Designed miniproteins, single chains, continued (4). Designs and how they scored, part 20

Each design is a single chain, and the fold is of that chain. pLDDT is the mean over its residues in the fold that is shown.

## One batch from the design tools (miniprotein)

Design m12661
Fold by ESMFold2-Fast:
Structure m12661 (fold): chain A 56 residues (1-56)
Amino acid sequence: SRADALLAQAMADFEEYLRNSRLPEAVKEELIARLRENPALLGELYGEAFQLEAQL
C-alpha cells in the first residue's frame, strides 16, 4: 500500500541519518534493531538519536 511504501521510505531515511551521524556504531546498530522490531517507534528513535548526538 501507499502507507507501507511511505513507512519503508521513512525507515530507510532514518537508517541513512544514523549512518551519517557521529554516534558510535554499537548505538547505530541498537537503534536500527529497535526500529526493525517496532517501526511505530520511528519518531521516538529520531528524538533519542538527536539527544545522544547532541551529547557527543
Scores: mean pLDDT 85

Design m12662
Fold by ESMFold2-Fast:
Structure m12662 (fold): chain A 67 residues (1-67)
Amino acid sequence: MTPAEHYRAGAEIAERMGFYYQAALLYSKAAELTGDPEDYRKAAEAFEKSGHTELAEKYRQKADELA
């Protein structure tokens, strides 16, 4: 399993448990490793669910720039 796949798996588990901020951090790590717009979008969604609106906008903008 790649490091990015480990972070994605951890983020999915965190989301199921309602740990949205932890999920956002794990998706952001995957995004930094992959440069994948989808990983940036998932991080943005998790940041928004955790109430971190400014971080959500930052990661959403990065996803749009890479798309």
Scores: mean pLDDT 84

Design m12663
Fold by ESMFold2-Fast:
Structure m12663 (fold): chain A 61 residues (1-61)
Amino acid sequence: MSEQEKAMLETLRMIAATSSDPEIRARAEALIADMEAGRLSPEEARARFSEIYLALQARIA
């Protein structure tokens, strides 16, 4: 796993721990599991991360 992927995982773990939105938490947990299992391409990981981040920003805007 790359340094960038590790940084994304740390951010996702923070989102999973701190988000009050159950759907955002579930998406973060699912992406963590898929990334740790190596099931995603780097492109898919970045796309899903972006979706979660945008959803989080909409909630806290």
Scores: mean pLDDT 78

Design m12664
Fold by ESMFold2-Fast:
Structure m12664 (fold): chain A 65 residues (1-65)
Amino acid sequence: SRKDVTLITGFAISMMALGAKVKIEEVDGKVKVTVTVESDAVYAEAKKLGEWLEKETGAEVELIK
C-alpha cells in the first residue's frame, strides 16, 4: 500500500541519516530491510523503530553490526 511504501521509505531515510547502510529487497512479495550499523546507540534506535515498522507494515527488519 502507499502507507507501507511511505513508512518503509521514511525508516530507510532515518537510518541512513544516522549513518547506517540500508538495503531494501522484496522476496516472495515480502519486503525485507537490512540495516548495517556501526554504534550501539544506532543499533538500539534501529531495533526500536524496526520493531514498530514490522508491526505497522509486516516488513522484515534485519540488523547487522
Scores: mean pLDDT 84

Design m12665
Fold by ESMFold2-Fast:
Structure m12665 (fold): chain A 68 residues (1-68)
Amino acid sequence: MSLLEQLKSLGLSEEVAEELVEFSKKAKSTDDIENFLVRLYLEGKLSHLSSEQLKQVFELLLEELKSQ
């Protein structure tokens, strides 16, 4: 399953999931991922996710970072 499909399965819209996939290609550190997710949360793009779903999004992005 692609990162895009995994993010969508966690309740993210296609637009936000695509934005995260593009960001994951540019992310170089855990801090980059945290800062980006905080920005999306403040923009209301993650407001419908539970704390557990947010943790799963973070873990998926960490695995993608390790693969780069």
Scores: mean pLDDT 81

Design m12666
Fold by ESMFold2-Fast:
Structure m12666 (fold): chain A 76 residues (1-76)
Amino acid sequence: SAALHEALKEKRLEIILDTMLSPDDKAEAKEMRKKGMSPEEIVRRLKDRLTPEKREALVKALRSLFGVEFDDSLIG
C-alpha cells in the first residue's frame, strides 16, 4: 500500500528528527510537516540551527528515505 509506505517514511523521519534536533526545533519541524512542507524545505529552514555533522547526517537520511536531491548549500 502506498499509504502504508508513506506512513513508514513519516515515522522514520520523526525518529531521525528526534535524534538530531532540540525539543523546540523538533516541535517547529513537526508543525512544518503538518502544514505540508517538504523535507528539503524543512532542512533549508533548520540548517543554521544544526552542526555541520548533524546537517550532513540529516541530508543523507532524507535522501535515503525520500529519494530527494539537495543542493550542497544544505550541507556546506
Scores: mean pLDDT 69

Design m12667
Fold by ESMFold2-Fast:
Structure m12667 (fold): chain A 56 residues (1-56)
Amino acid sequence: MSPGDRIVELLEEVTRRLGEEAGVRFSGRIPGLADAHDYDPEAVLRALEEYAAGLE
């Protein structure tokens, strides 16, 4: 599975487990993390996984 596909799945998991507001906040971080990591999908995915792990 590509890193992009995994990011989509992770967004769906966050939304399903923590609700729509958490999903919106999660998706809102993607552009900023992409900019911070030079649009490296693997680095963005790792940063998003760390963010999700820190959520309630």
Scores: mean pLDDT 77

Design m12668
Fold by ESMFold2-Fast:
Structure m12668 (fold): chain A 86 residues (1-86)
Amino acid sequence: MEPLSQEEFERAVIELLEKIVEEATTNKRKAAALLTALAILVTGALFEGVEPSERTLEALEEAAKKLEELGDLEGARLLRLILEKL
């Protein structure tokens, strides 16, 4: 696999987080699938040695707080676990 650049990783994470937050209120199953896709993306990027940007870390924290506000406590917990791994 070709490794993601830091900028490509940032963009991919932010796009997934935006979709996760949007789907959390309308389609909980789709939100859970997107959270799984994010976890796979993060694991692959770490394996390839991609360094997360400060914006990536901020976006993960913002999304976790938003999911808690929306009542998706399990999704928020998973995002915080991902953030801790980064």
Scores: mean pLDDT 82

Design m12669
Fold by ESMFold2-Fast:
Structure m12669 (fold): chain A 96 residues (1-96)
Amino acid sequence: ELEEKAKELRKTAETERESVEAAAARLTQQNQDAINAALKKAAEDPSLKPEAEETVARGQADLASVQAAVATADRSVERLEKAAEELLEEAKRKKE
């Protein structure tokens, strides 16, 4: 029944990965929308051009933070997947 426990760990890993990927996609889209809005305002009012440039710079920093968070979550997911594989290997060795 180690195979059943391995399946549960893989399901947990898949659920966490999907949640993190969805959150990253939403934050990336929100960041792009903010940049586009700032650039549009600067096109209508040139005095806002420095503010638009700051928004672009902040957007790039925010994207780097999102990628760091995804990398942290990815390590957690890989740990769960490795634990599942170790259980499957144990099940293979314990054919008694």
Scores: mean pLDDT 81

Design m12670
Fold by ESMFold2-Fast:
Structure m12670 (fold): chain A 67 residues (1-67)
Amino acid sequence: MSLEETARRAAQAYLAGNVDEAIKAAREGAPSATDEQAKVMAGGAANAYRDGDLPLAAEALRTAGES
């Protein structure tokens, strides 16, 4: 799955209030992240997605995954 699709899934789950699904989706982009880190990443992706900037949401997950 593309990083943009992963970011979209994480963002949509977070905005729907499904935190467990948001964490799971964020971890697909950053498997080494803790649940707390994945939740923060999903929240960041959700903010970017809500503003209509899916590429920025994907970039945020990519950068977190590299750390």
Scores: mean pLDDT 74

Design m12671
Fold by ESMFold2-Fast:
Structure m12671 (fold): chain A 89 residues (1-89)
Amino acid sequence: SLRIVGVTAGPVRNGVATMSASVESSDDDTVITLQIVKPDGRRIPVASKVGKNTTLTGTVSSPYRQAQAVAADRSGAEAVGPLVTFTLS
């Protein structure tokens, strides 16, 4: 089984926010990625980490306002965390 557990967003300071997400998996080659989500729905990876039970931390900076954690394992199973919206002004 693959799931994203624990998504936290830190305070905004000078147009930058920190976001953390954890993944639970049975696959040691599970990749968790933090992605900026642009208003048009396009995604920019800003941080990535490999491991079956791991926590990823990344930053979101202006002008971007949304980020989401996603995870995938070697078998093609995927998990998606909540879309997080920041006020970065």
Scores: mean pLDDT 82

Design m12672
Fold by ESMFold2-Fast:
Structure m12672 (fold): chain A 81 residues (1-81)
Amino acid sequence: MLTISGEYAKKARDYLKQGKREEALIYVANAILDYAKEKGLPEEVINLSKKAIEYAKQGKLDEAERYLLEAAQLMVENEKK
């Protein structure tokens, strides 16, 4: 189940609808990063989120998306315990 949803999903979809894929990826990655830091999630989630932001800013959107999905998966798996 998605623990960070609604507002973040809506904002990301808004950016994507406007063709702003870089902004969408950076927004979601920052949301995951902030949540991971606040909840004390594994450093791997933080590091993957930071890589997603870094690659998105470099225009490497496919690689940014991959790191973002890996961070989100680890976040969800950690929340199920």
Scores: mean pLDDT 75

Design m12673
Fold by ESMFold2-Fast:
Structure m12673 (fold): chain A 94 residues (1-94)
Amino acid sequence: MTTLTLEEEVDDEGVALAYSEGGTVTLTLEAGGIKKTETAESGEVATLYVEAEGEKLTATATAEGVKGTVYLGLRVKKKDGSITEKSLTKEAPL
């Protein structure tokens, strides 16, 4: 089991995406009182969207049975139109 986490402050909207190779990934996106979860199998992408203002946005990817790469991406838009992007990648042994 592998867990990746990204955090950023959100002032407009946030999008998180996660995928894994040869396993499953469960993506959770949290901001204030909002919590969303999606599970993707190998070859699929989990994507979650939230609208929030002045909140801490947390994206968590939990992967199980992975035989390759786990990816977590987070993109946050601010009220001034600026965009912040963060990503994490972890490779399992082949």
Scores: mean pLDDT 82

Design m12674
Fold by ESMFold2-Fast:
Structure m12674 (fold): chain A 117 residues (1-117)
Amino acid sequence: SNIVKLVEDTLKEIAPDTPLSELTDEQIYELLERLKLPLELAPLLRFLAEQEIPVSKLYPVLIALSFLVAHDHLDLSAEDVSEILGISLSNASLALELYKKHKEELLKAIEEEKKRL
């Protein structure tokens, strides 16, 4: 996937030999900018790094989590998320499980980041 390669190449350039969980805010923002994603998603990317999500799954799971956070009022299934976002059912299921388990933490982190930006 071109997106997986973009994530890998960016990490090699900005944070060589650095675990994802040890990325600075500046490095996280640079990765988000290269992915053309809002900086408000920084807490979700930090969270996924702490969950040790493989680099190959980072982008689709990040997009799915951001969608679930934005649409918290909807009772969405993994199949719904997969179809809407065009990602694999396995990535949608992983994002939904993480969202259900960590919902309050993720919603709070996004609201605090919005105040910081």
Scores: mean pLDDT 83

Design m12675
Fold by ESMFold2-Fast:
Structure m12675 (fold): chain A 107 residues (1-107)
Amino acid sequence: SMETEEAIEKLRKEIEELEKRMKEIIEKMEALGVENAEESGIGELMVEIAGLAKKYIEKYKDNLELSIAILEEIKRYVEERYAGHPAGETLIKDLEERIEELKEQLS
């Protein structure tokens, strides 16, 4: 539906903005000689993406199908880019468990 497509487009833009900000923070930390700057920055990015997921689920709590589609899009995004990072793997698992919980509510 148009509502689902518009929500997913907004979500993608918000995730891209979070990535851009975290990349700038990582670059600044690396310039200061901070060890593990990339790992720390990715960990913080995963926390912010999880917070964004929670915000969208609360906004669309009465539209279970849209909530599932949002979590599946976030999971796909993180799997494509951060599956090799421990924080990414943790978020993927958490998203998968939440998707299954919501799908059970549809049944």
Scores: mean pLDDT 86

Design m12676
Fold by ESMFold2-Fast:
Parts: sequence; structure tokens; C-alpha cells
Structure m12676 (fold): chain A 62 residues (1-62)
Amino acid sequence: SSELTQVVVQVAQAKGLTGPSELAQVQSYAEDYLAAFRLQPSDVDLTEVAQLAVDMVELDQK
């Protein structure tokens, strides 16, 4: 698995997002964020990116 995928699963589970749909949404947001800003995983704190993606999924559920 990619490093991003491992961090996404870890951060999302810590926030109680354990459903496959929620995990897929968090992964998608994190990947889109990195692509939009032309960032490599080595250029950023992946935990911070995963946390941002989790926050976006939580907002989208409302």
C-alpha cells in the first residue's frame, strides 16, 4: 500500500470513520489535495493532509 493509504486508514480510524465508503472518500480527498497543489508525499506531513481530508468528509456527511 502507498504511504498515503496507510496514514489515511490510521487517521480515519482514530476519528471513528471505519466504513468503506468513508475511507474511500478520505483517500479521494487526500489524493485530490496533493494533485491540486502538485505535492509529493515527501513534501508534506501526510498526517496533516489525512486530517484535513477527514474533516472534509465529516462536513460532507451533514
Scores: mean pLDDT 79

Design m12677
Fold by ESMFold2-Fast:
Structure m12677 (fold): chain A 55 residues (1-55)
Amino acid sequence: IVKKPLSQEVADLVNLMKDMKLTNQSYAASFIRSLTNYNDDQRNEALQQLYQLLS
């Protein structure tokens, strides 16, 4: 599997959470933080995007 953009990972996760009616931001944030193949700046930006989409 080729590397996906981090923004696509966030969008995929949000869509899955919405389909399952999951609103646990802590779990989603932990998942984003576990993506060590992205740097801290990218993960922080993804976390902000995640919070905005779930707000």
Scores: mean pLDDT 70

Design m12678
Fold by ESMFold2-Fast:
Formats: C-alpha cells, structure tokens, sequence
Structure m12678 (fold): chain A 74 residues (1-74)
C-alpha cells in the first residue's frame, strides 16, 4: 500500500529521473540524441508500469526536450 511505499517510490522515481538526465546529457554531448530519446522513453514506460506517475511525467518532459534538440540539430 501507500504506507512506506510512497517513500520508496519517491526515492526510486528520483533516481530514475537523475540517471536519465545524466545519461541524456552525456549522449547529447556525443551527438547521440536519438539514443538518449529511446533510452528515456524506455525509462518513462518503466516508471509508468510501476505507478511512478511523477517520475514518468518528468521523463516524458525530458523526451520532449530531447526531441526539440534533435530538431535543432543540422
């Protein structure tokens, strides 16, 4: 249930978002923006399947930002 689960979910969600942001930034520096998008979308789906709505939303927003950066690329 939500008791204790919320604290665990919050920690897991924060870790997923932090890892995704760091990975995406590193891949962006290497010009692998499409891979960053794919990996972040996979993480968003995983967060959603686990009921981590806040983390899923944050990861979906990161995907949108990465797609915008891909459009700006030559």
Amino acid sequence: MEELQREVDEGVGLLMVAVAKTSAKNMEKKGEIQKAIDDTEAMAKLARSRGLDDAAKALEELVKKLKEKLKEKE
Scores: mean pLDDT 76

Design m12679
Fold by ESMFold2-Fast:
Structure m12679 (fold): chain A 67 residues (1-67)
Amino acid sequence: HMSLEEEVARALALLESGEEFKGKPLTREYIANLSLEERKELADWVAEKAGTSREVAYAVVQAYADS
């Protein structure tokens, strides 16, 4: 069982990793300009790659986008 703090840390690390999502580098500016649908797609990808729950990934992506 992964702690909430560990899930948040893993999701943030992936968003800051320099990884590409759909051929675009994951920058804060790129993520901030995503639609709600695109943010959900990114959150699903983050959850799968980082091994977090979808709920935590959604929250982290939204917080990262919205400051």
Scores: mean pLDDT 80

Design m12680
Fold by ESMFold2-Fast:
Structure m12680 (fold): chain A 68 residues (1-68)
Amino acid sequence: SRDEIVRLARQIVDAVLNQSPQSEIDQLIEQLRQKMLEAGFPEDEVEGMVEELRRTVDDLRAEMAKKA
């Protein structure tokens, strides 16, 4: 459901802010991808959104690493 997509997006943000392992973040992103496909988003749209999310996560993690 779309509520699950919002929940997973929040979990990804929380995982990044809590400096969780990359493997955990990757698993959450994969779950988000699957839930978006289940919710009826086109595959091309999902791939584009996941790519942008991965870039955002990488940028945020780089900033968090500078502060740690």
Scores: mean pLDDT 79

Design m12681
Fold by ESMFold2-Fast:
Structure m12681 (fold): chain A 103 residues (1-103)
Amino acid sequence: SKERLEELIEKLKSDDVRVRFEAAWEVAQLPEGTEAPEELIETLKEILKNDPSVLVRQAAAVALIRLGVDFKEVIALVESLTDPEKETVLGVVYAASLKKRVR
């Protein structure tokens, strides 16, 4: 529902790493074709670039792929980072894009 998507955006902005992780993972599990508001997509991109937790960044990358953001755009965004953990995030993005394609 629209209200649930708004709650998820709020949780993605939480100071608690567990709350952000759970929210990003819940977004990643939404049905394919879910209409995502622009704010949700932009919040996930911000997390992917700047979140101090590699696990939260991985969940945000999967969520972006599941919401229909082009996997090449997500890969390019991760590759633009100076994060030493970016290769682990890239691995998750590649895995998520393969699972989406097999549907």
Scores: mean pLDDT 78

Design m12682
Fold by ESMFold2-Fast:
Structure m12682 (fold): chain A 99 residues (1-99)
Amino acid sequence: MEKIKKYEELLEEAIEEIEKYDPEFAKQLREEKEKIKELLEKGEVTEEQALKGLEGLIMEALSHLSLVLKEYEVTEKLLEKLKEIGAEEDLINLIESLL
């Protein structure tokens, strides 16, 4: 649960930055985040599956910030926060490839 909360907080920070430029995509990311939370609350997914789902959304959000919005400083800041949370090396490497 601790790691899930940190991933939710980081994803929300990324969504808030995206919302300034692309409110429609920000809305889609929030809806997907809420769906993962609902599935976890209903016991339809494990905590590990929920974490992987959130990692996917974080990847989509940071890809959009870097590749579409060209917000490299924001993407680097959020990548450092992901490293602090202890995100998987594969996820870190994928996001670094976007910078």
Scores: mean pLDDT 84

Design m12683
Fold by ESMFold2-Fast:
Structure m12683 (fold): chain A 125 residues (1-125)
Amino acid sequence: EEKEKELDKLIDEFMEKVKEIIRKYAPQLLAAKAAGDTAAVEAIRQQFLDEVKKLIREFVLKAKEVTGLSDIDALILEFSIYSFVQSFIDYLLANPPASEEELEKRIEEFLKLLKDHIRQQVKYL
């Protein structure tokens, strides 16, 4: 019960940080894609994924302390979250939103799915 409250707080904090990073990088990625600047797309995508990977590692380490997740379960959780975020950014690049309003809508829908995904993963690990 106390552990569940602490975990929910960690998830909410992680979600806020992910939202900030997506809002920072997604417009830059889409602008580079629209300009046909393949080198810029690759560089920005890599910077985005590197920052996300650091956030995921920090979150998973804290979640492990709270929940008692094994090293293997923590690694599975890290991989699962990373793959989910990577799939979203690749989806945005393949299917560019027509407006900033559509981008924000897709970000909010993704964040809702990501939060549910994390909650489900931690519950069963």
Scores: mean pLDDT 87

Design m12684
Fold by ESMFold2-Fast:
Structure m12684 (fold): chain A 82 residues (1-82)
Amino acid sequence: SDWDVAGEILGAVLALLRERGTDTVTKAEVEAVLDSFADRLSPALRAAIREEVERILAEKGTDTLTPVEVAQAVLAALERVG
């Protein structure tokens, strides 16, 4: 389900942070994670996550996201398309 793949996306972001030794991800890194789930992620949900990520970045005036902000973007996208 879209909810199951959302959990896996968040897990992949956390794994990326552990590998890089950082506490934030860029929009490009989020896009790369979404690309890795392209076969399991609906086009509508993928587009909605992208839009929510862009909204958070614009609102905060930053070029990076915390894991909590990625989770907020994914949840907001699920609420819009589910």
Scores: mean pLDDT 82

Design m12685
Fold by ESMFold2-Fast:
Structure m12685 (fold): chain A 74 residues (1-74)
Amino acid sequence: PRPTPRELVERLRAASEEERPEVVVEVLDWLAEEGGSEPLSPAQREELRAWLRANPELMRRMLEGAIAYLEELE
């Protein structure tokens, strides 16, 4: 079944540094689907993961923003 906002927050908080880019991309894909947007393509997901791995400060900001947004959602 589709994960809840709470389950996504738990996954983000539990993720190791190595897992964080993957979990953040999963959350962004979930948010795109929730908003009725087209889901991220496999190529876009991989590009985003690579970009996050190369930019730790951006990764931190995306992680914090995703958690804050999901906690406010429901």
Scores: mean pLDDT 78

Design m12686
Fold by ESMFold2-Fast:
Structure m12686 (fold): chain A 61 residues (1-61)
Amino acid sequence: TVAELFARAVMAAHEGRLEEAIASAAQLLKLDPSYREPLRAQMRGVGVPEEVIERILSAAE
């Protein structure tokens, strides 16, 4: 579940599916908030713009 949510959030963000990225990130961080920084790093690593990453992570809280 945690690994699936992580992968889904990153994939959705990379593909520009913001609502799905936010929903998956919110579920992930509710289960384990320690994934916040790994999620940020992975989204950055696949080329998601910083403004979009911050929007997703802010909305997921």
Scores: mean pLDDT 85

Design m12687
Fold by ESMFold2-Fast:
Structure m12687 (fold): chain A 74 residues (1-74)
Amino acid sequence: SMSELEKIDAEIKELRPAAQAGNEEARERVVALLKQKIDLYEQLTGDEKTAASQRALLDEQLAAQKAFLEELKG
């Protein structure tokens, strides 16, 4: 749900400075949250009710989240 995505985004925003500063615990938590967010976007992209224009936007958002995940992994 949108509420779930909002909670994930809020926690990522809170932890992001520590994760980028090299805090391993914060980094691991952000990685887990990003994987959860990616799973939610993949579910939305796979939904038959999702319009083609919305799928294109979700694919772009999914690519951006995957890029951020790879940045954090090094």
Scores: mean pLDDT 74

Design m12688
Fold by ESMFold2-Fast:
Order: C-alpha cells, then structure tokens, then sequence
Structure m12688 (fold): chain A 59 residues (1-59)
C-alpha cells in the first residue's frame, strides 16, 4: 500500500540522518553513552522498517 511505502521511506530517511550523526560523533570522539543511545534508536527504526517491508511483501 502507498501508506506503508511512505512510512518506510520516512523511517529510512531518519535512519540515514542518524547514521550520518553517528559517524560524525565517532570521528569527534563524542560521549560514548550518547552514541550508544543513538545506536539503540537506530536499531529500533531498522526493526520497524523490516516489519513494514514484510507487510508490503504480503500485499
């Protein structure tokens, strides 16, 4: 469905932005606790994308 495709696109955009932020933070030797927290959020978004992809494949 179009709604699921748009939701997936939004999550992928959020994941891309989070990845860029993480790479910058790692290069700048930023707070490891903050890095871990952003990585955890990224993993949650990745799981949501996979769930959406499974729903889309069923249609």
Amino acid sequence: SMKLQLQKLLYKIMLGSSQLVLEQMRRNNSDPQLIQQIEATKQQLEQQVKELEQQIKQE
Scores: mean pLDDT 81

Design m12689
Fold by ESMFold2-Fast:
Structure m12689 (fold): chain A 102 residues (1-102)
Amino acid sequence: SARRKNLRLIGIILSIIGAIYSIEQGDIDTAIKILEDDIRSLKELLKEITLPEAKEKLQQAISYIEQAIEALKKGDSQKAIEYLKQAMKYILEASKLILTNS
């Protein structure tokens, strides 16, 4: 259902917030593990999404999380957080599209 998919998307946003907290504490390895799990969860959700516009937003979110992981590997925590903010924005946009088209 659209409501169940939306709850899963909100769960992923909370997970990303947890990753940002780990970055701010200097726990980069934990942040990367959380973000890799979030990419897996988003990819699973993409298999269940039928609305093309919502799929596009989630694909953009995945791309931003992948860019955040690469920034973390390069030691650029500030850049990583900016990418994660963009990822959360796209997840929220996908959530709105799913709710308004259900």
Scores: mean pLDDT 91

Design m12690
Fold by ESMFold2-Fast:
Structure m12690 (fold): chain A 96 residues (1-96)
Amino acid sequence: MPSAQEMLKKLSKMSDEEIKEYLINLLRQLSKQLSAEDQQKAEELIEKMRTSSLDETLQMGEELADELLKKDAKTREVGRDLMTAVNIARQVVRRK
């Protein structure tokens, strides 16, 4: 996982479509650490994100991260990483 500062620098140079693709790829990698049930939810969300706007993708990522943060310690780590990425992407988008 890149640091928050590295992520901010990288995303600041990206278009909205590139930021969306970055978040989808990050979620796909993070989902490998989840239970089969939560991995299935992440996979379904990724498919929805592909046809959604960046704002909708950020909202969906935030909602999933919030759900994961209410579970066990290992799942909460994935939720924290996802929430951090969503918050950094929101900061980048607000500057446009």
Scores: mean pLDDT 83

Design m12691
Fold by ESMFold2-Fast:
Structure m12691 (fold): chain A 67 residues (1-67)
Amino acid sequence: MKLSEEERKKALKALKTAKTLSDEGRRIVGALLSKELGLSPEEVRELAEEAGLSKEDIEIVVEGAKM
């Protein structure tokens, strides 16, 4: 993953916030991380796991990253 320390912290904060969002909100977070930071769905999955998301929430965020 080729992210700056600030970009990584921002991504992790967004993913932690995704836990409080709807399924649609979680998909939007995944799409934004993919589009704004150039992350692949696999890289978004790795960050979501590091952020401590559930397996279900990880799959929703990764779905968004594929859009």
Scores: mean pLDDT 80

Design m12692
Fold by ESMFold2-Fast:
Structure m12692 (fold): chain A 83 residues (1-83)
Amino acid sequence: SEVEKLLEEAEEYILNRDFEKALEILEKILTEYSEEIKNNPELFKRLGSLLAMLERAREEGVLSEEQVKRLEELIKKYEEIKK
């Protein structure tokens, strides 16, 4: 599916420390594919894992202030989907 490809791309960007592109893709997923994520427990789990990787980057202090705010909004949207 398109969302599986986007999750794979986001993971690659996180691993390459391209946090800007990773955040852009995750924002797209939560904006355009939130219903698909909500209806698929495996996709929801994968999204959660990527958000956890970005939380580790925040703990390392490598995210900008703007990137931290964007991550906080993504986590908020993710928790709203979580049942």
Scores: mean pLDDT 88

Design m12693
Fold by ESMFold2-Fast:
Structure m12693 (fold): chain A 117 residues (1-117)
Amino acid sequence: MEEILEEFRRLLVERTLKVEEQVAKQRNLPVDPELAREQALEAFEKAKPIILKIYEEKKVTLEDLQEIADKVEDSVVRVGAMLALYEFAKKYGIEISPEAEEKIKQMLENAGIPLPK
């Protein structure tokens, strides 16, 4: 269980940093990787119970996405969390509901981030 949380934490940080870099580049703004990492780690602590539930139930629902979004105030971290959750679900054979998958796609497309394939 701790290994599963560690993997999600790693994915969340890495994907948030990637989103931050792409957004900063598109906006011609400076990148702040330290701030992005700190915000991702704060979001991870708040999301832990939801991630554990998702892993145990082997399912991501629209309600799970809404709960994560509600706990994550920063838009870059929110997009990073959607990307991390999508990759986490694929890695562990977790089913993403059609409604949740559509929501993830919309959030990633709006940010200019491609789905990993």
Scores: mean pLDDT 82

Design m12694
Fold by ESMFold2-Fast:
Structure m12694 (fold): chain A 115 residues (1-115)
Amino acid sequence: ELSIDLRKAWIAVTVIFTLIDLGGTKKVREAIADSLLEVAKELKDSDPELAEMLEKIAEILRNSPSVKEALKKLLELAREYFEKAKEEATEEEKDALKELEESIKEAERLIKELE
């Protein structure tokens, strides 16, 4: 079982890649935010920490003035969750942490290429 912080970091990174792949227009950001809020509503009783994280990501997507600002805030959020996951990491999570670190580095590279 992956820790909650490791799962949160992976979700944040997945949203970053989705936003990049879809072009990150205001309409796309609003659509992703709406989808995340529906998922958060379903998870609120069973997984409140994941629900709160999804609501936070949705807020970033809705309130960011540009795709670049949304991506930067999501990258910082992914890094925060990654550092927390790293502090509590078991040997079983070592490979998952390495894959996540590589995905965060790739996300950073792609964001830097957006002009």
Scores: mean pLDDT 86

Design m12695
Fold by ESMFold2-Fast:
Structure m12695 (fold): chain A 68 residues (1-68)
Amino acid sequence: MVREAAELLLNASDKGGGKATVTLPDGTVVEIDISTPEGAIGAVLLVIGSGPGESIVKVGDKEVVAPG
């Protein structure tokens, strides 16, 4: 489940978080603007759509590992 990643992204978006970094299971790193709800949702969809394995979501100094 992406619950912890979604909570981090939504909480950071509510606090004007600016950018999130998502590291996909294949090692691809994507920067997403999460200052908008669309950006936060897009980051969550990227994590769940990345295929099997773990994605790492980082916002500022906070990091969450999302299982596939």
Scores: mean pLDDT 73

